# Designed miniproteins, single chains, continued (2): the designs that were tried, part 21

Each design is a single chain, and the fold is of that chain. pLDDT is the mean over its residues in the fold that is shown.

## One batch from the design tools (miniprotein)

Design m4693
Fold by ESMFold2-Fast:
Structure m4693 (fold): chain A 77 residues (1-77)
Amino acid sequence: SSELEEKIREAIEKYEKEYNVEFDRERVIQMIKDFIEAGGLDRNEELFEIAVKYILEDLVKNIDKKVNGKYLVKRKK
């Protein structure tokens, strides 16, 4: 849903500002959305927030690594 995508986008923007990084927003939103929907986590606010945090923090920790052949996070200049 658009509401789910908006919440994910807001979390991405927060982490971009906090860690001074840039996400591949379209791919990261889709990745998180797929994970949330597959787990049914969209109906539980606490589990949704934990899942989003887990994925975004894991991507930041692995900033120099490719996910499926693509860099999903890069450092801001």
Scores: mean pLDDT 80

Design m4694
Fold by ESMFold2-Fast:
Structure m4694 (fold): chain A 90 residues (1-90)
Amino acid sequence: MQQADQLIQQGQQLQQQGDNVGASRLYLQAGNLYYQSGQLDQAISSYQNSINSYESPLTLGNLSRVYRDQGQLDLSDELNQRSQQLLDSL
């Protein structure tokens, strides 16, 4: 997936520049592309990098969905709850 790999590289560059919000958005986009292609491990890794750069309800919800698809229901529920808590604090 050349497009997803390129987004990861661009996200890494933004993190080096201190743009954590921009990096998180690129990692989220890469995770979405990996998820759509069925590359669940790469999707999880990309979403985790997004959350670690800047935590957003959308990225938490997307990671929750991947864990649900893998049958990791406890992890899915935890992330979904965290996403809702973050939305309620905005």
Scores: mean pLDDT 85

Design m4695
Fold by ESMFold2-Fast:
Structure m4695 (fold): chain A 65 residues (1-65)
Amino acid sequence: MEKLKEALKKIPVDPISGRELGLENAALLSSGEVFHKDAALEYLKKTNKSPITGKEIKKIEIYEP
């Protein structure tokens, strides 16, 4: 959880959809990027690489209340 919280302090908007990010709708990729949870999950169904950096995504950290 801490890595996601720190990332949200720096990047509060999803670079794919442009939507506002909070703990409830954000996903931190192993590449260090934060996306909207639903957008990240849909993207990963198609590829295991970051859409921004092209690095392999090994893990996603999401908030589970």
Scores: mean pLDDT 68

Design m4696
Fold by ESMFold2-Fast:
Structure m4696 (fold): chain A 93 residues (1-93)
Amino acid sequence: MEEVKERIREFAARYFDPEVQKKIEEILETAEPEEIPELIFRLILSTLAGLDEAEIAEVLARLKAGQSLADIFAERPEATARLRAAVLARAAA
């Protein structure tokens, strides 16, 4: 999983601001391996998709219930648009 952490760091350096990169590094250093995906996903939802804590909790509950990300985000077109715009802006830079 050391390889996965390095790939996450490379992705963060390409697509996230330095402040968000620092938060990702803190997660990678302090979290247990099984917690890392959820913590990174929460960070993406809050920073790139602009979801609040209640919306993030609902998305995570639906994912744990077996719903697909595509179905969940179909109900949140503005969040999907923000996430896409953030990724495209950073990829172009």
Scores: mean pLDDT 73

Design m4697
Fold by ESMFold2-Fast:
Structure m4697 (fold): chain A 87 residues (1-87)
Amino acid sequence: KAEEYGILGSIYFDNKDYKSAARYFEKSGEAYKKQGNNKLAAFYYLQSAYAYYKAGDIDKAIKYLEKAKELDPDKAAEIDKLIEELK
């Protein structure tokens, strides 16, 4: 379930396994998107982006920031600032 993926992502993140954390947050976001919960999907894509950033994968960090922006347009300005900081 989407919640279980989010919990696993948090556990991996706390253990500094940022790549595994990013993958589980990504799965959580995808699962929430399938449920039609775009706001939670965007939230977990933002968590995935941050975990990819911590893992040193800037290209994937930007990719998941863009996906979060598409699902939660109310956060577009905040997300655009984060993307510019990573370039």
Scores: mean pLDDT 87

Design m4698
Fold by ESMFold2-Fast:
Order: C-alpha cells, then sequence, then structure tokens
Structure m4698 (fold): chain A 61 residues (1-61)
C-alpha cells in the first residue's frame, strides 16, 4: 500500500475515530518512516492546520 493511498483513506473518514482506525491498519503495513509522515500529516489535518491536499503532499514528500 502506498503512503498516498493510506492518506486518502484516512482523509475520507467522516469521524476522527474512523480516521484513527484506518491509520492503525496502514501503519502496520508501511515502513516506520512512512508511518511517521502519515501520523504527522494526520495530526495537522485533524487540527485544521492543513488541507487534505497539503496532507497528501506531506506524505508524498
Amino acid sequence: ITPEEAARRIASAKTPEEAVRIAGDYIGQVTPEQARKIAEALGLLLDGKVTLEEAIEIIRS
């Protein structure tokens, strides 16, 4: 699974609880470095500091 695909699925969640569940499933399937980027982007997205598009870019960088 790509980091981008994981980010899109997390961002498609309608609730924070659903986003955390999806993130947990993908963190087990990605490298620790990818997991860190996903967690960082998700944190910023949930705090409203970045848009979904910006969060995906953080994960891709």
Scores: mean pLDDT 69

Design m4699
Fold by ESMFold2-Fast:
Parts: sequence; structure tokens; C-alpha cells
Structure m4699 (fold): chain A 85 residues (1-85)
Amino acid sequence: MSPELQEKVKMMEKMVEEIMKLAEEAKSLPKEEAAKVLSGLVSRLQAMLAEAQKIQKDTGVDLSALIAKLQSALEQLEKKLKEVE
């Protein structure tokens, strides 16, 4: 894996952790504000998942672990969003 790709994967992993932290903090917000925050985080995870899948396809590098982590995070946030709405 190239140094640039390694740095990108590392940044994406850190972003997933930050997104999950922000989602947990959103629980303390009023429902309308929590829904807005969670919707934004879901959109960010969807974009990251699409990018990770594209990188794996274009480079042949195995990103299955990152993709699985992104899919799991997305499912968790979508469930939280439905519970808040």
C-alpha cells in the first residue's frame, strides 16, 4: 500500500471513531437537533463507505476490515436516527 493510501485509511478509521463519538454526544441534544446531527453523520459515513469501496476496486488493496467497520457504523447511526425521529 502506498504511503498516501496508508495515511488516508488511517484518517478514515479516526473519522469513524470521531463520528461515533459525535453520535453518542448527540443523545444529550433535543430530538430535532439530534436528528439533524445524526443525519449529517449518516451522510458522511455513506460518502466514506463509497470512497473506501472505490479505493479497494481501483487499487486491489484489501480494505474489507475498514468497509465492514463503516457498514457497521452506518447501520448503528441509521438505527439511532430512526429512534430519535
Scores: mean pLDDT 83

Design m4700
Fold by ESMFold2-Fast:
Parts: structure tokens; C-alpha cells; sequence
Structure m4700 (fold): chain A 62 residues (1-62)
């Protein structure tokens, strides 16, 4: 349902913001390259999922 999609979108936004903050802190603290790469991958995956959910919400509202 649209309500379920909006709820998933809100949860993904929170996860994305947390992942971005974790990546920033890891870079600031000089974390190992492997850890930074994994965090970057997580941020990218969450961004892709947000775009997909956003597209589905727009389609459901049209």
C-alpha cells in the first residue's frame, strides 16, 4: 500500500542518514580502507533503494 511504501521510505531515510554519518566518522577517524569501502557500498545501496521506493511512491500517487 502507499502507507507501507511511505513507512519504508522513512525507515530507509533514517538508515541512509545513519550510514552517511558512520562513513563521515570513519573517514575522520582514519578507519581502514576496507571499512571505508564497505561503508561507501552501504551508503550507495541505501541511496539506490531510496530512489526505487521514491519512484514507487510517485507511481502510486499518480
Amino acid sequence: SLEDLEAEGRRLVAEYQKAVDELKKAIENGAPKEEIQELRKKVTELADRLMEVGDRIEAARA
Scores: mean pLDDT 86

Design m4701
Fold by ESMFold2-Fast:
Structure m4701 (fold): chain A 55 residues (1-55)
Amino acid sequence: DERAALLAQLKAKAKEVDPSIQSTATPTTSAGEPAPLAVWRAALAKIAASIKAAD
């Protein structure tokens, strides 16, 4: 469950890197709940470490 939420934040950040994807996808909500950069960054590191450990 936690991983799913973190992965969603990671995907949102990945779409920001690709402008074409951002155009098709819903842009970040100005007053909504944008993913915090610190959280997704920490999640990315954790996920990468977990994958490496599994490997």
Scores: mean pLDDT 51

Design m4702
Fold by ESMFold2-Fast:
Structure m4702 (fold): chain A 94 residues (1-94)
Amino acid sequence: MSKKENVRRFALNVVRADPDSPEAARYAVELLLKEGDVEGAAQALITIHELSGNEEAVDAAARVAKEFGYGEQVLEEARKMGHEKVARAIEKAL
């Protein structure tokens, strides 16, 4: 199993276990973006929004994407996946 696939599975499990935590959201997206996994980061943000709807957790994760220089790429991936509400939340955090 590849390191990138293992990191994606682990990060998504972190947000599923605690989808209302800004700390868990930041940690998961940071892990994914350190591996260059923009699609995984978008999936994590979508998962946080769908499971909790917690704006603080979504904002915290989106701000990590901005800090890593992937904010626009993560925004576009969320839009490609059809999650316009998540895309709007990311755009507001940028």
Scores: mean pLDDT 82

Design m4703
Fold by ESMFold2-Fast:
Structure m4703 (fold): chain A 90 residues (1-90)
Amino acid sequence: MDAVAERVTALLEEAGAAYKAGDVEEALALLDEATALAVAAAPSPLLAEAARLHGQALKAYIQGDMATAEAYYARAKALGDEAAAREEAA
């Protein structure tokens, strides 16, 4: 999964650069691609859902909806923490 993880990271960095340049449409498109790859490559359903929610949080942030972004981040973190706890218990 190294190549997919590297591509997701690269897309997120490109999205951040587009956002800083003021290209909101490109930033959102790059986030959609990164989120789709992260979801498809996720090792568990919990991490797939966390990736989806994290993508929604970043889109809300880019669109200026901080309350919605924080809500999605909290939900994504809770699912990621649950997945990590299940892995640690094994």
Scores: mean pLDDT 80

Design m4704
Fold by ESMFold2-Fast:
Structure m4704 (fold): chain A 75 residues (1-75)
Amino acid sequence: MKVYSDEAIDAAIEEVAKAFGLELSEESREALRKYLQGEMAEEEAVEVLMREEGLSRDQAEAIVLASKYEAERLE
């Protein structure tokens, strides 16, 4: 089920990328978008970010959680 607006999701992804100093790949952005829409589990989104961005699990988990908090703030 979609929990946040598409505008809030896209804005949250951009703010998180900026805050962590990252140029996120399209695959990472899509994983975060699906996670925020409730279409992807947190663990799956973390694994995508680790694979695509070369991040540690702790860094990927921080980014995934930060995107959720930012989307909630913007909604």
Scores: mean pLDDT 81

Design m4705
Fold by ESMFold2-Fast:
Structure m4705 (fold): chain A 69 residues (1-69)
Amino acid sequence: MREEELVAEIDRILALPPDEQARKVAEYQKKADATGGGESEFYLALSKAPVIPQMAAGGRAGAAELARA
């Protein structure tokens, strides 16, 4: 189920260093843009999940990485 996969991926991403979190966010954002339909929503949700922790961590490195990735 997508929700189960979403939760598992979010948990996996949050276990990564901030650099890799930002890269995964950008990767899923690109997949969301490319896929369309229901898969687009799944990837879009994944792309948003790590943003809040990165912003809460003072934001500069996370924001810059998201802009570049």
Scores: mean pLDDT 60

Design m4706
Fold by ESMFold2-Fast:
Structure m4706 (fold): chain A 97 residues (1-97)
Amino acid sequence: SESEARIAEFQKAAEEMKKLFEENPEKARKIYEENRPYLERVEEFRRRAEKAKSLEERERLLREILGVETEEELFEVLLKAAIAALYEELLEEEKKK
């Protein structure tokens, strides 16, 4: 199913980021910098969506903030945002040592 394929893609991206973080930190940071704008847009969407009073308003915010019109485009944005978010989590965990 498409849902299973999407979950597998997220898992693969997470494993790649964790490996790069340990083996090639400079490349991991570059990928984070490239994907950080998508994380910022997803966080802005979440903040504004909490105040939305209807499903129609939430759909409008998806188009305006994330710039997505299709489920495939939404998946792509969420994947990029997740990669950036994981990098931030890995940095925080390393700083605790």
Scores: mean pLDDT 84

Design m4707
Fold by ESMFold2-Fast:
Structure m4707 (fold): chain A 81 residues (1-81)
Amino acid sequence: SKEEEFERLLKELLEKMKRLGMPQSMIESVKEGAEKLKKENTDLAILMLKAMIAGLDVYESGDEEAARAKEAEFKAQFEKL
């Protein structure tokens, strides 16, 4: 279900943010924002979580070219919503 996908992605994102040493205040802000967006548009919330996870993955890899490619990909997907 979309609810299960959202919860799985949110958990993955928050764990990744914690592993990267991001401040707890930022992690809580992201969690609150994602949960609020889910109530208004679940598909957009899921896409946002996927984009943030992908962004953190390419940031951690240090691959700037991959980062630009992923940014363009998600921008196109958000513009279609």
Scores: mean pLDDT 79

Design m4708
Fold by ESMFold2-Fast:
Structure m4708 (fold): chain A 55 residues (1-55)
Amino acid sequence: SLDQTIADLRETLERLRKILEEKGDEMSPENKALFERAIATVERKLAELEAQKAA
């Protein structure tokens, strides 16, 4: 369901942010950029799905 997909993406986003927060300083610049890109991608997808649900 759309609600389940939104919930799963929110959980994924929270986990990615937590990893970056806790281990970002230990990451190579390349790995940090990869995580930041992944977070941005999930945020964009989540915003699209929430907009679809609100319509």
Scores: mean pLDDT 84

Design m4709
Fold by ESMFold2-Fast:
Structure m4709 (fold): chain A 64 residues (1-64)
Amino acid sequence: MSPLMKWVEETLKKVEEESKTMSPLEVELQIGALEVARATLYVVTGDEELRELMEKKIKEIEAA
């Protein structure tokens, strides 16, 4: 597992926890930002595992 993937896992867990205290608008903005970050990181790194991790977490946050 890359150091970047570890950082992303930790960051996504933090966002998931923080989203519970955010307004609906703030959650929606975070989801949008995460989707842009997911696409950008994949283009820059080509890391398929990182792409899959971000997709899963974004869907979890969106579904909550």
Scores: mean pLDDT 75

Design m4710
Fold by ESMFold2-Fast:
Structure m4710 (fold): chain A 98 residues (1-98)
Amino acid sequence: MLEKLKEQLEKEKRAYEAGRALGRDVMLSIELVLAEKDPNTPKEVIEKLKKKHDEASRRANEALREIKEDGLDPRVVLEGLSEGINEGRKEFKKIEKE
């Protein structure tokens, strides 16, 4: 009986983490496009953003696979997206300061 509850909680956790990965990728993608369009953005900042975006994109692709193959709850994934967007935004601000 407890095993089914643990399985449901683990699936919910994975759905939230999948959403976080997707949200982070979306935010870093937007930030990279905006940075590349701004002539005042240093080339070093753009290169750091590209590397972070490449990593985030790989994680997002794995997250999409998990959502499809494991039948993760789309509602929980969407809740994780909000947190992922916030994480991506914080990473951009940190790169700007370096």
Scores: mean pLDDT 83

Design m4711
Fold by ESMFold2-Fast:
Structure m4711 (fold): chain A 84 residues (1-84)
Amino acid sequence: MLEEARKLLEEALKIASEQSKEVGRSAITIARNRGWSEAAQLAMGAAAIASSNYNDKKNVEESGRLIQESERILQRVAEEERRR
């Protein structure tokens, strides 16, 4: 999961604007302050960056894919957290 989250963040950063990078950093900070795992923090950052780029017509499909993959990682982390 952590390696998958890092790869998704790297892919999101390749299409990120400067504003999208700031949104990603804020999302990571919020996740960290909530005590989320490193994988969840990075996946949240990737999702936030991709969501910010979703309105760019050239990147809509790629942003959608990155959001979906980030959501899968976040779901897996949530399931592991519930596991006791």
Scores: mean pLDDT 74

Design m4712
Fold by ESMFold2-Fast:
Structure m4712 (fold): chain A 82 residues (1-82)
Amino acid sequence: SPAEEEIKRLIVELAAAMLAAGKSREQVRRWVEALAEMYLSLSEEELEELVREAEKRAQDVRPLSDEEINAKMAEMTRLKLG
């Protein structure tokens, strides 16, 4: 659905920002798994795809502020609830 695709994009943006902040790939993978379990139903392969997209984007992004992270988390919740 369009909402699920937007949630995936928000997860990738958050994951990329965490990588840019110096978090390890393993830490980011665990965060992505936890968020995906909460908001989506994804296979192991789909989870790895999100992490790979985040790694690619991490090269071109900065770390996010707590306010920016909270705003993206709130948007994911809105998309999930309708």
Scores: mean pLDDT 84

Design m4713
Fold by ESMFold2-Fast:
Structure m4713 (fold): chain A 79 residues (1-79)
Amino acid sequence: SVEEVLEEMQKYADEVIEEALKLGKMDAVKEIMEILARFGREVAEILATESDPEVILEKVRELAEKTKKELDEILKKAK
């Protein structure tokens, strides 16, 4: 379900933010926050433009996977 994907994304986001904070990399924290804000806006756009729950679920899943990869890359660069 969309709710399940969003719950998983929230847990992942919390872990990534905590890790970046432990590294003391405030620039990375800021970039992570900006990417998460973009994710929220893109989810809202999917919900505004799509009426089919199955299509919504697939698009939200794809967006979540893409966003997770972007967050991983930022965390790797933070070292």
Scores: mean pLDDT 84

Design m4714
Fold by ESMFold2-Fast:
Structure m4714 (fold): chain A 88 residues (1-88)
Amino acid sequence: MSLSLEMWFIDVEDSIKKMSPEKRQKLNQLRDQIISLTDQRMKALNEGNVEEAEKIEAETMKLVDEFGLELLREVHREHEERKKEEAE
């Protein structure tokens, strides 16, 4: 039916493998930061600090948006390059 989350991750990993080392490093750093913030959010929730958890969630969403935008830019760039190579 629709793409499962696993299928989406496979597509993302394939796209990342085709990126420059510098771009892959940036995306890996963003991923690590997102994971770190997720752990911090869980800790805040476990301590009953809902306000801190909401603040961390807002910061996490900003990084998720940056990750998604960087990935989208790379996919668009590759598509345009392929289109130029195949253009008559």
Scores: mean pLDDT 70

Design m4715
Fold by ESMFold2-Fast:
Structure m4715 (fold): chain A 117 residues (1-117)
Amino acid sequence: DEIEELLEKAWEAIKKKNYEEAKKYLDKLYELNDPRAFLPALVLHMAMIELPPEEIFEKVKELLLSKKPFHIGDKSFIPAEFLAKNPKTRELLLRLLREVGVSEEDIEEIDKIIKEA
């Protein structure tokens, strides 16, 4: 899976504080114009700019609760509804939230919001 490979490479670069390389992988993820890449790439982007895990959690929660439609290429989607219908992307998002240091309690809250969408 190209998305999973790019996310793994971006996260490895972020852990090494190689933000120039991380940005290259994140840019490739955005260029895919794929809703499956959107939220996972956003989480890694927030980690790259060194937002604390609590702030990453709050921003993801706000985005999911807003139910605002997003446009990627010719595709329109509501992130929470998209994740509810795409369990593999949901699992990947929750895994990345854990990797960047979001607490299990906060991850459970995000998962609940997605399931209720």
Scores: mean pLDDT 86

Design m4716
Fold by ESMFold2-Fast:
Structure m4716 (fold): chain A 64 residues (1-64)
Amino acid sequence: STMDNVRSVDRSMDDMRNRMNGMYDDSSMTTDPNRVRSLSTSVGNTFRDMHDMNVMRHRLVDSM
């Protein structure tokens, strides 16, 4: 159902938020430029995925 899909998106977003917090903490403590670049890319990709999920969630709610 649409509600089950919304709940699934909400859970995925919570998981992404937890991963994002871990990446920020790791990024602030590292001095390795390669690791900083890798973490920055991962953070950027996670922000994009969270934005896409937020758009999908709005579309699901609006379709109800």
Scores: mean pLDDT 75

Design m4717
Fold by ESMFold2-Fast:
Structure m4717 (fold): chain A 78 residues (1-78)
Amino acid sequence: LLERVRRRLDALEKQIEILENSDAPKEVKLKTLKILREEVDRLRAYVEEHFSGPERQELLARLDEIKKKIDELIEKIK
């Protein structure tokens, strides 16, 4: 479970990086970022339910950072 969540976080970070550097239209980028934000919220709920201690702290910190990056990109692109 832990390794699966870490891989998903790595994938989310990479998707955001690719999207930020892509030539995709503004509207497409905004729609994709909103979908990724929803995915982060769902994954956060999963982590809060299934993890505790240092692992939970690590995963939640990474999720918070990813969400912050998504929100910053949405504002920048608007």
Scores: mean pLDDT 84

Design m4718
Fold by ESMFold2-Fast:
Structure m4718 (fold): chain A 78 residues (1-78)
Amino acid sequence: SMEEVLKILEETEKRIKEIGEKAKKENTKESYIEGLKEISKEVKETTERVEPLDPEVSEQLREFRKRIEEHIKKLEAE
């Protein structure tokens, strides 16, 4: 259970880093917003995978995704 959660989180962290580096390389507001949208999607999928294993960690991931979505809205509002 805990070992599976850690593995899922490590896979997600690697994905997020790859998305972040790609957005950074493009160095545009649009690429940054798109990167955040991809990260939000990755966090959503991870939250769904983690929910049955660790509901508390899943709740933390939901709050993290909410903050990402709020950041996207602020950026899109210019």
Scores: mean pLDDT 85

Design m4719
Fold by ESMFold2-Fast:
Structure m4719 (fold): chain A 90 residues (1-90)
Amino acid sequence: SAAELMARLEENAQKMEPEVEEKAPEIAERGDRELKERALGELVAKVIAGSDAEKSEEEIERALAALREAIALSRAGRPNEEAIEVLAAA
């Protein structure tokens, strides 16, 4: 389920918690909302498919940071619906 996927991604994020939390604001500032959503969806799909081995650890960390940012926005009442839909479909 999406909740289990997020829990496992958060578990990985906890190992790099300071770095992930620092990168989440960066992703928020990087550009347009739609661009961020598209990047989130693509990276999440790759992580779910287990193709993360084809990506650098740095790119995986950025995906985790983006997921944390989407979760934080959702909890703040400003949901990143496109990224959440990708997570829910997983």
Scores: mean pLDDT 51

Design m4720
Fold by ESMFold2-Fast:
Structure m4720 (fold): chain A 81 residues (1-81)
Amino acid sequence: SEAKKIEEEAERKEKELLELAKEHTDPSMAEALEKRIEEIRKEIRELLEKGDLEKAKKLLEFEYEILLSLIAMQRYINKKE
């Protein structure tokens, strides 16, 4: 059940990103990030349904790093103001 492991990792990373966004960004940015996370989760699910485990894993890893970086940037901007 490699697909199950990827889905469980995606759920953990989604929860982490949503908590960080809520804590460190304004409500408008947090809403935008939440919608993007939902879109990524849908794409990962579709890839897993197609059996493309490698693409699902790479998409999860890439998008997680991008979103984490965006949250870090927003935290920096908000903290310096």
Scores: mean pLDDT 81

Design m4721
Fold by ESMFold2-Fast:
Formats: structure tokens, C-alpha cells, sequence
Structure m4721 (fold): chain A 57 residues (1-57)
């Protein structure tokens, strides 16, 4: 069903968000604030996409 497909895609975006947040944290530990901020922002975008998809089910 379409709702199952939306949930699966939402879960994929959530997974991507988590991976990007881990990368952000790694760059913060290296002192690379610019890259950390970039990956954190991208993580937030994927998180919002996952929430948007979950809101449709």
C-alpha cells in the first residue's frame, strides 16, 4: 500500500539523518566547525523529510 511505501521511505530518510549527525559529531571532534555545521544542517533536512512522510500516514 502507499502508506507502507511512505513509512519505508521515511525510515530511510531517518537513517540518513542519523548517519549525517554522526559525521557532524566526528568533524566537531576534529575541530572542523564548518563541515560539522554543514552535515548537521543536512541531517536536519533529512529528519524533516522523514517527519513529513510520517505525517501522511
Amino acid sequence: SMMRELRLQGMQYLGRSNGLMMLSDQYLRQGDQQRADQYRQLSQQYYQLSQQLFDQV
Scores: mean pLDDT 86

Design m4722
Fold by ESMFold2-Fast:
Structure m4722 (fold): chain A 65 residues (1-65)
Amino acid sequence: SEIEREADEGMLTIAASVLGFEDIEFEGDTVKVKIPKTDPEEDKERIELLKKHAEKLGFKFEAVE
């Protein structure tokens, strides 16, 4: 359902924002997140958390530079 898709995209966009990611893009079944190069150790933990959220909603996760 398009409504379910929009809700899932909304939830992931909010999760990304809370975790400090500004750029999030949806392409088919994939969510692409631009990784800020500010703190590699902290960024890794936040990336893993967002990836788990995306996978639970049925999206493939891709980190982009």
Scores: mean pLDDT 77

Design m4723
Fold by ESMFold2-Fast:
Structure m4723 (fold): chain A 104 residues (1-104)
Amino acid sequence: MASVEVLQLAYASLSPAEQAELLALAREYEETRDLAAFAAFVDILAREIARLVGEEAAEELRRLLLEAARLAAQPESEENRARFKELLERAVELFREILEKIKA
């Protein structure tokens, strides 16, 4: 739930032009699975999160999300599945940390 709240708060803080770009990139990635579209999407979110809570948390989140997307695009292996799970668990915890910092 914290991830949804952080994404909603970040989205609401964007300009109308940035909101439109973010939605277009999300749609492109959903339709194409193009990692470049996902990277651009994450970059917009990370910049806004950096403004809200600071660059350290934003860069860590960006790193985790991009690595998870790259692993999801690779052929399945036990190592890739284990690494993907670790990245998701860290991302979930980081979203909770970000939400608490926004609420403070």
Scores: mean pLDDT 79

Design m4724
Fold by ESMFold2-Fast:
Formats: structure tokens, sequence, C-alpha cells
Structure m4724 (fold): chain A 72 residues (1-72)
């Protein structure tokens, strides 16, 4: 998919993970770290001018966001 499609996917999954994390009473350091990594990768991808590099960073953001969901 193009960089815009991958960005939209990353934003969607990160928002899902963030909403689930914020609704969780017993938050763990592992969940917080994974969420921070997802946000950092999304931010890094959005600053890339190379579409291939941006897509790789968005994929890493998606993986980190999914890890948050898997830990909940």
Amino acid sequence: GDVVTKFSQAVRVLNEAKNAYNSTKDKTAEQEKALKEAEDYLSQGSKQTNPEEAIELYDKAIDAAKKVLDLL
C-alpha cells in the first residue's frame, strides 16, 4: 500500500491501543513502554521524506501498538 494508507492504518491501531490502555485500571510498565514505542515510531515515520522508510516506521508503530493490545 502507499504511505498514506500505511499511515492511516498505524494511526487507527495506535488509537485503539491508546484507548484500551487508558481504560485499563492495572497498567503495567510493559504496556506503557510498548505504547511509547508505537507513538515514537509513528512520529518518526511522519517526519520521513522517503516513502519506503516511512512505511517501515509505520509498520513498527503498528507492531508496537498491537503489542499493547496483546498485553491487555
Scores: mean pLDDT 86

Design m4725
Fold by ESMFold2-Fast:
Structure m4725 (fold): chain A 65 residues (1-65)
Amino acid sequence: SSSLKKQIQELTALEEKYLALSREYYELGRKEKDRSKSILLDASGGLYELGASVSRVSKKKLEEK
């Protein structure tokens, strides 16, 4: 349905956004000289990567209906 297509498009956009943020935070962590700040930036990257995975799984569940 058109509503289902919209939900899939929104989840795809959300996955792409979270992956972009994850890459940005990992890059910031890699360049950070302060160990504590680097750990927090890497943790933020990991959380966005998890968010992308959740969005991907949610999309697959909708596509299987």
Scores: mean pLDDT 87

Design m4726
Fold by ESMFold2-Fast:
Structure m4726 (fold): chain A 119 residues (1-119)
Amino acid sequence: SELKKLAEEAQKKSDEANAAISDMYRTYEKGKTEWDMEEAYRKIKEYYEKAKKALEEALKALEKMAELDPEHQESLEAAKEGIKKRLEELDKLLEEAKKAAEEYEKEKKKKEEEELKKK
């Protein structure tokens, strides 16, 4: 019963993280095609924090499951490693979005300075 409840919590938090990560990717693509990359980066940071929190909560649920079910420790450790890899992917996506936003701001500032010199 407790193991089932923890498994459901881990799954729910994993699903929340997946949704937020999908929102990060969608927002990143919109930043490149439709939106201001600086605005896109602000939204990506919000989704990043939501995804990170959800993954950390899923990891805590899996850790508690491992304490209650030592017979399935290998399988639970693999699941925990999977979450850690997703956290690494999340950090990389945030860093890529940050670099894109910084480059966008540099180009915008350069263009504004060039336009001022023409007046």
Scores: mean pLDDT 84

Design m4727
Fold by ESMFold2-Fast:
Structure m4727 (fold): chain A 85 residues (1-85)
Amino acid sequence: SPILSALRTFWKLSEDDFRSMSNEQKVKAIYEAAKVLFFFQPDAASLDKIIEDAINLAKKLGLTPEQIEELEKRLKEAREKVLKA
């Protein structure tokens, strides 16, 4: 997963460390990792794939539907800001 790779590279978080975090910490970590990837890959197709990876990872980690919906909303808002810049 690009999100897990970003967490390892930029935050030095192992997958096990990340999986042991609270759901609230996982949401924040996924969002911050996605924002870093947006900076390196600011094209629409890459942003869409990053959002898809983030949401799929959130589902696999057992985040609540409400947490996933809010994460997706925030990531889509960030995507629009990147594409308008």
Scores: mean pLDDT 85

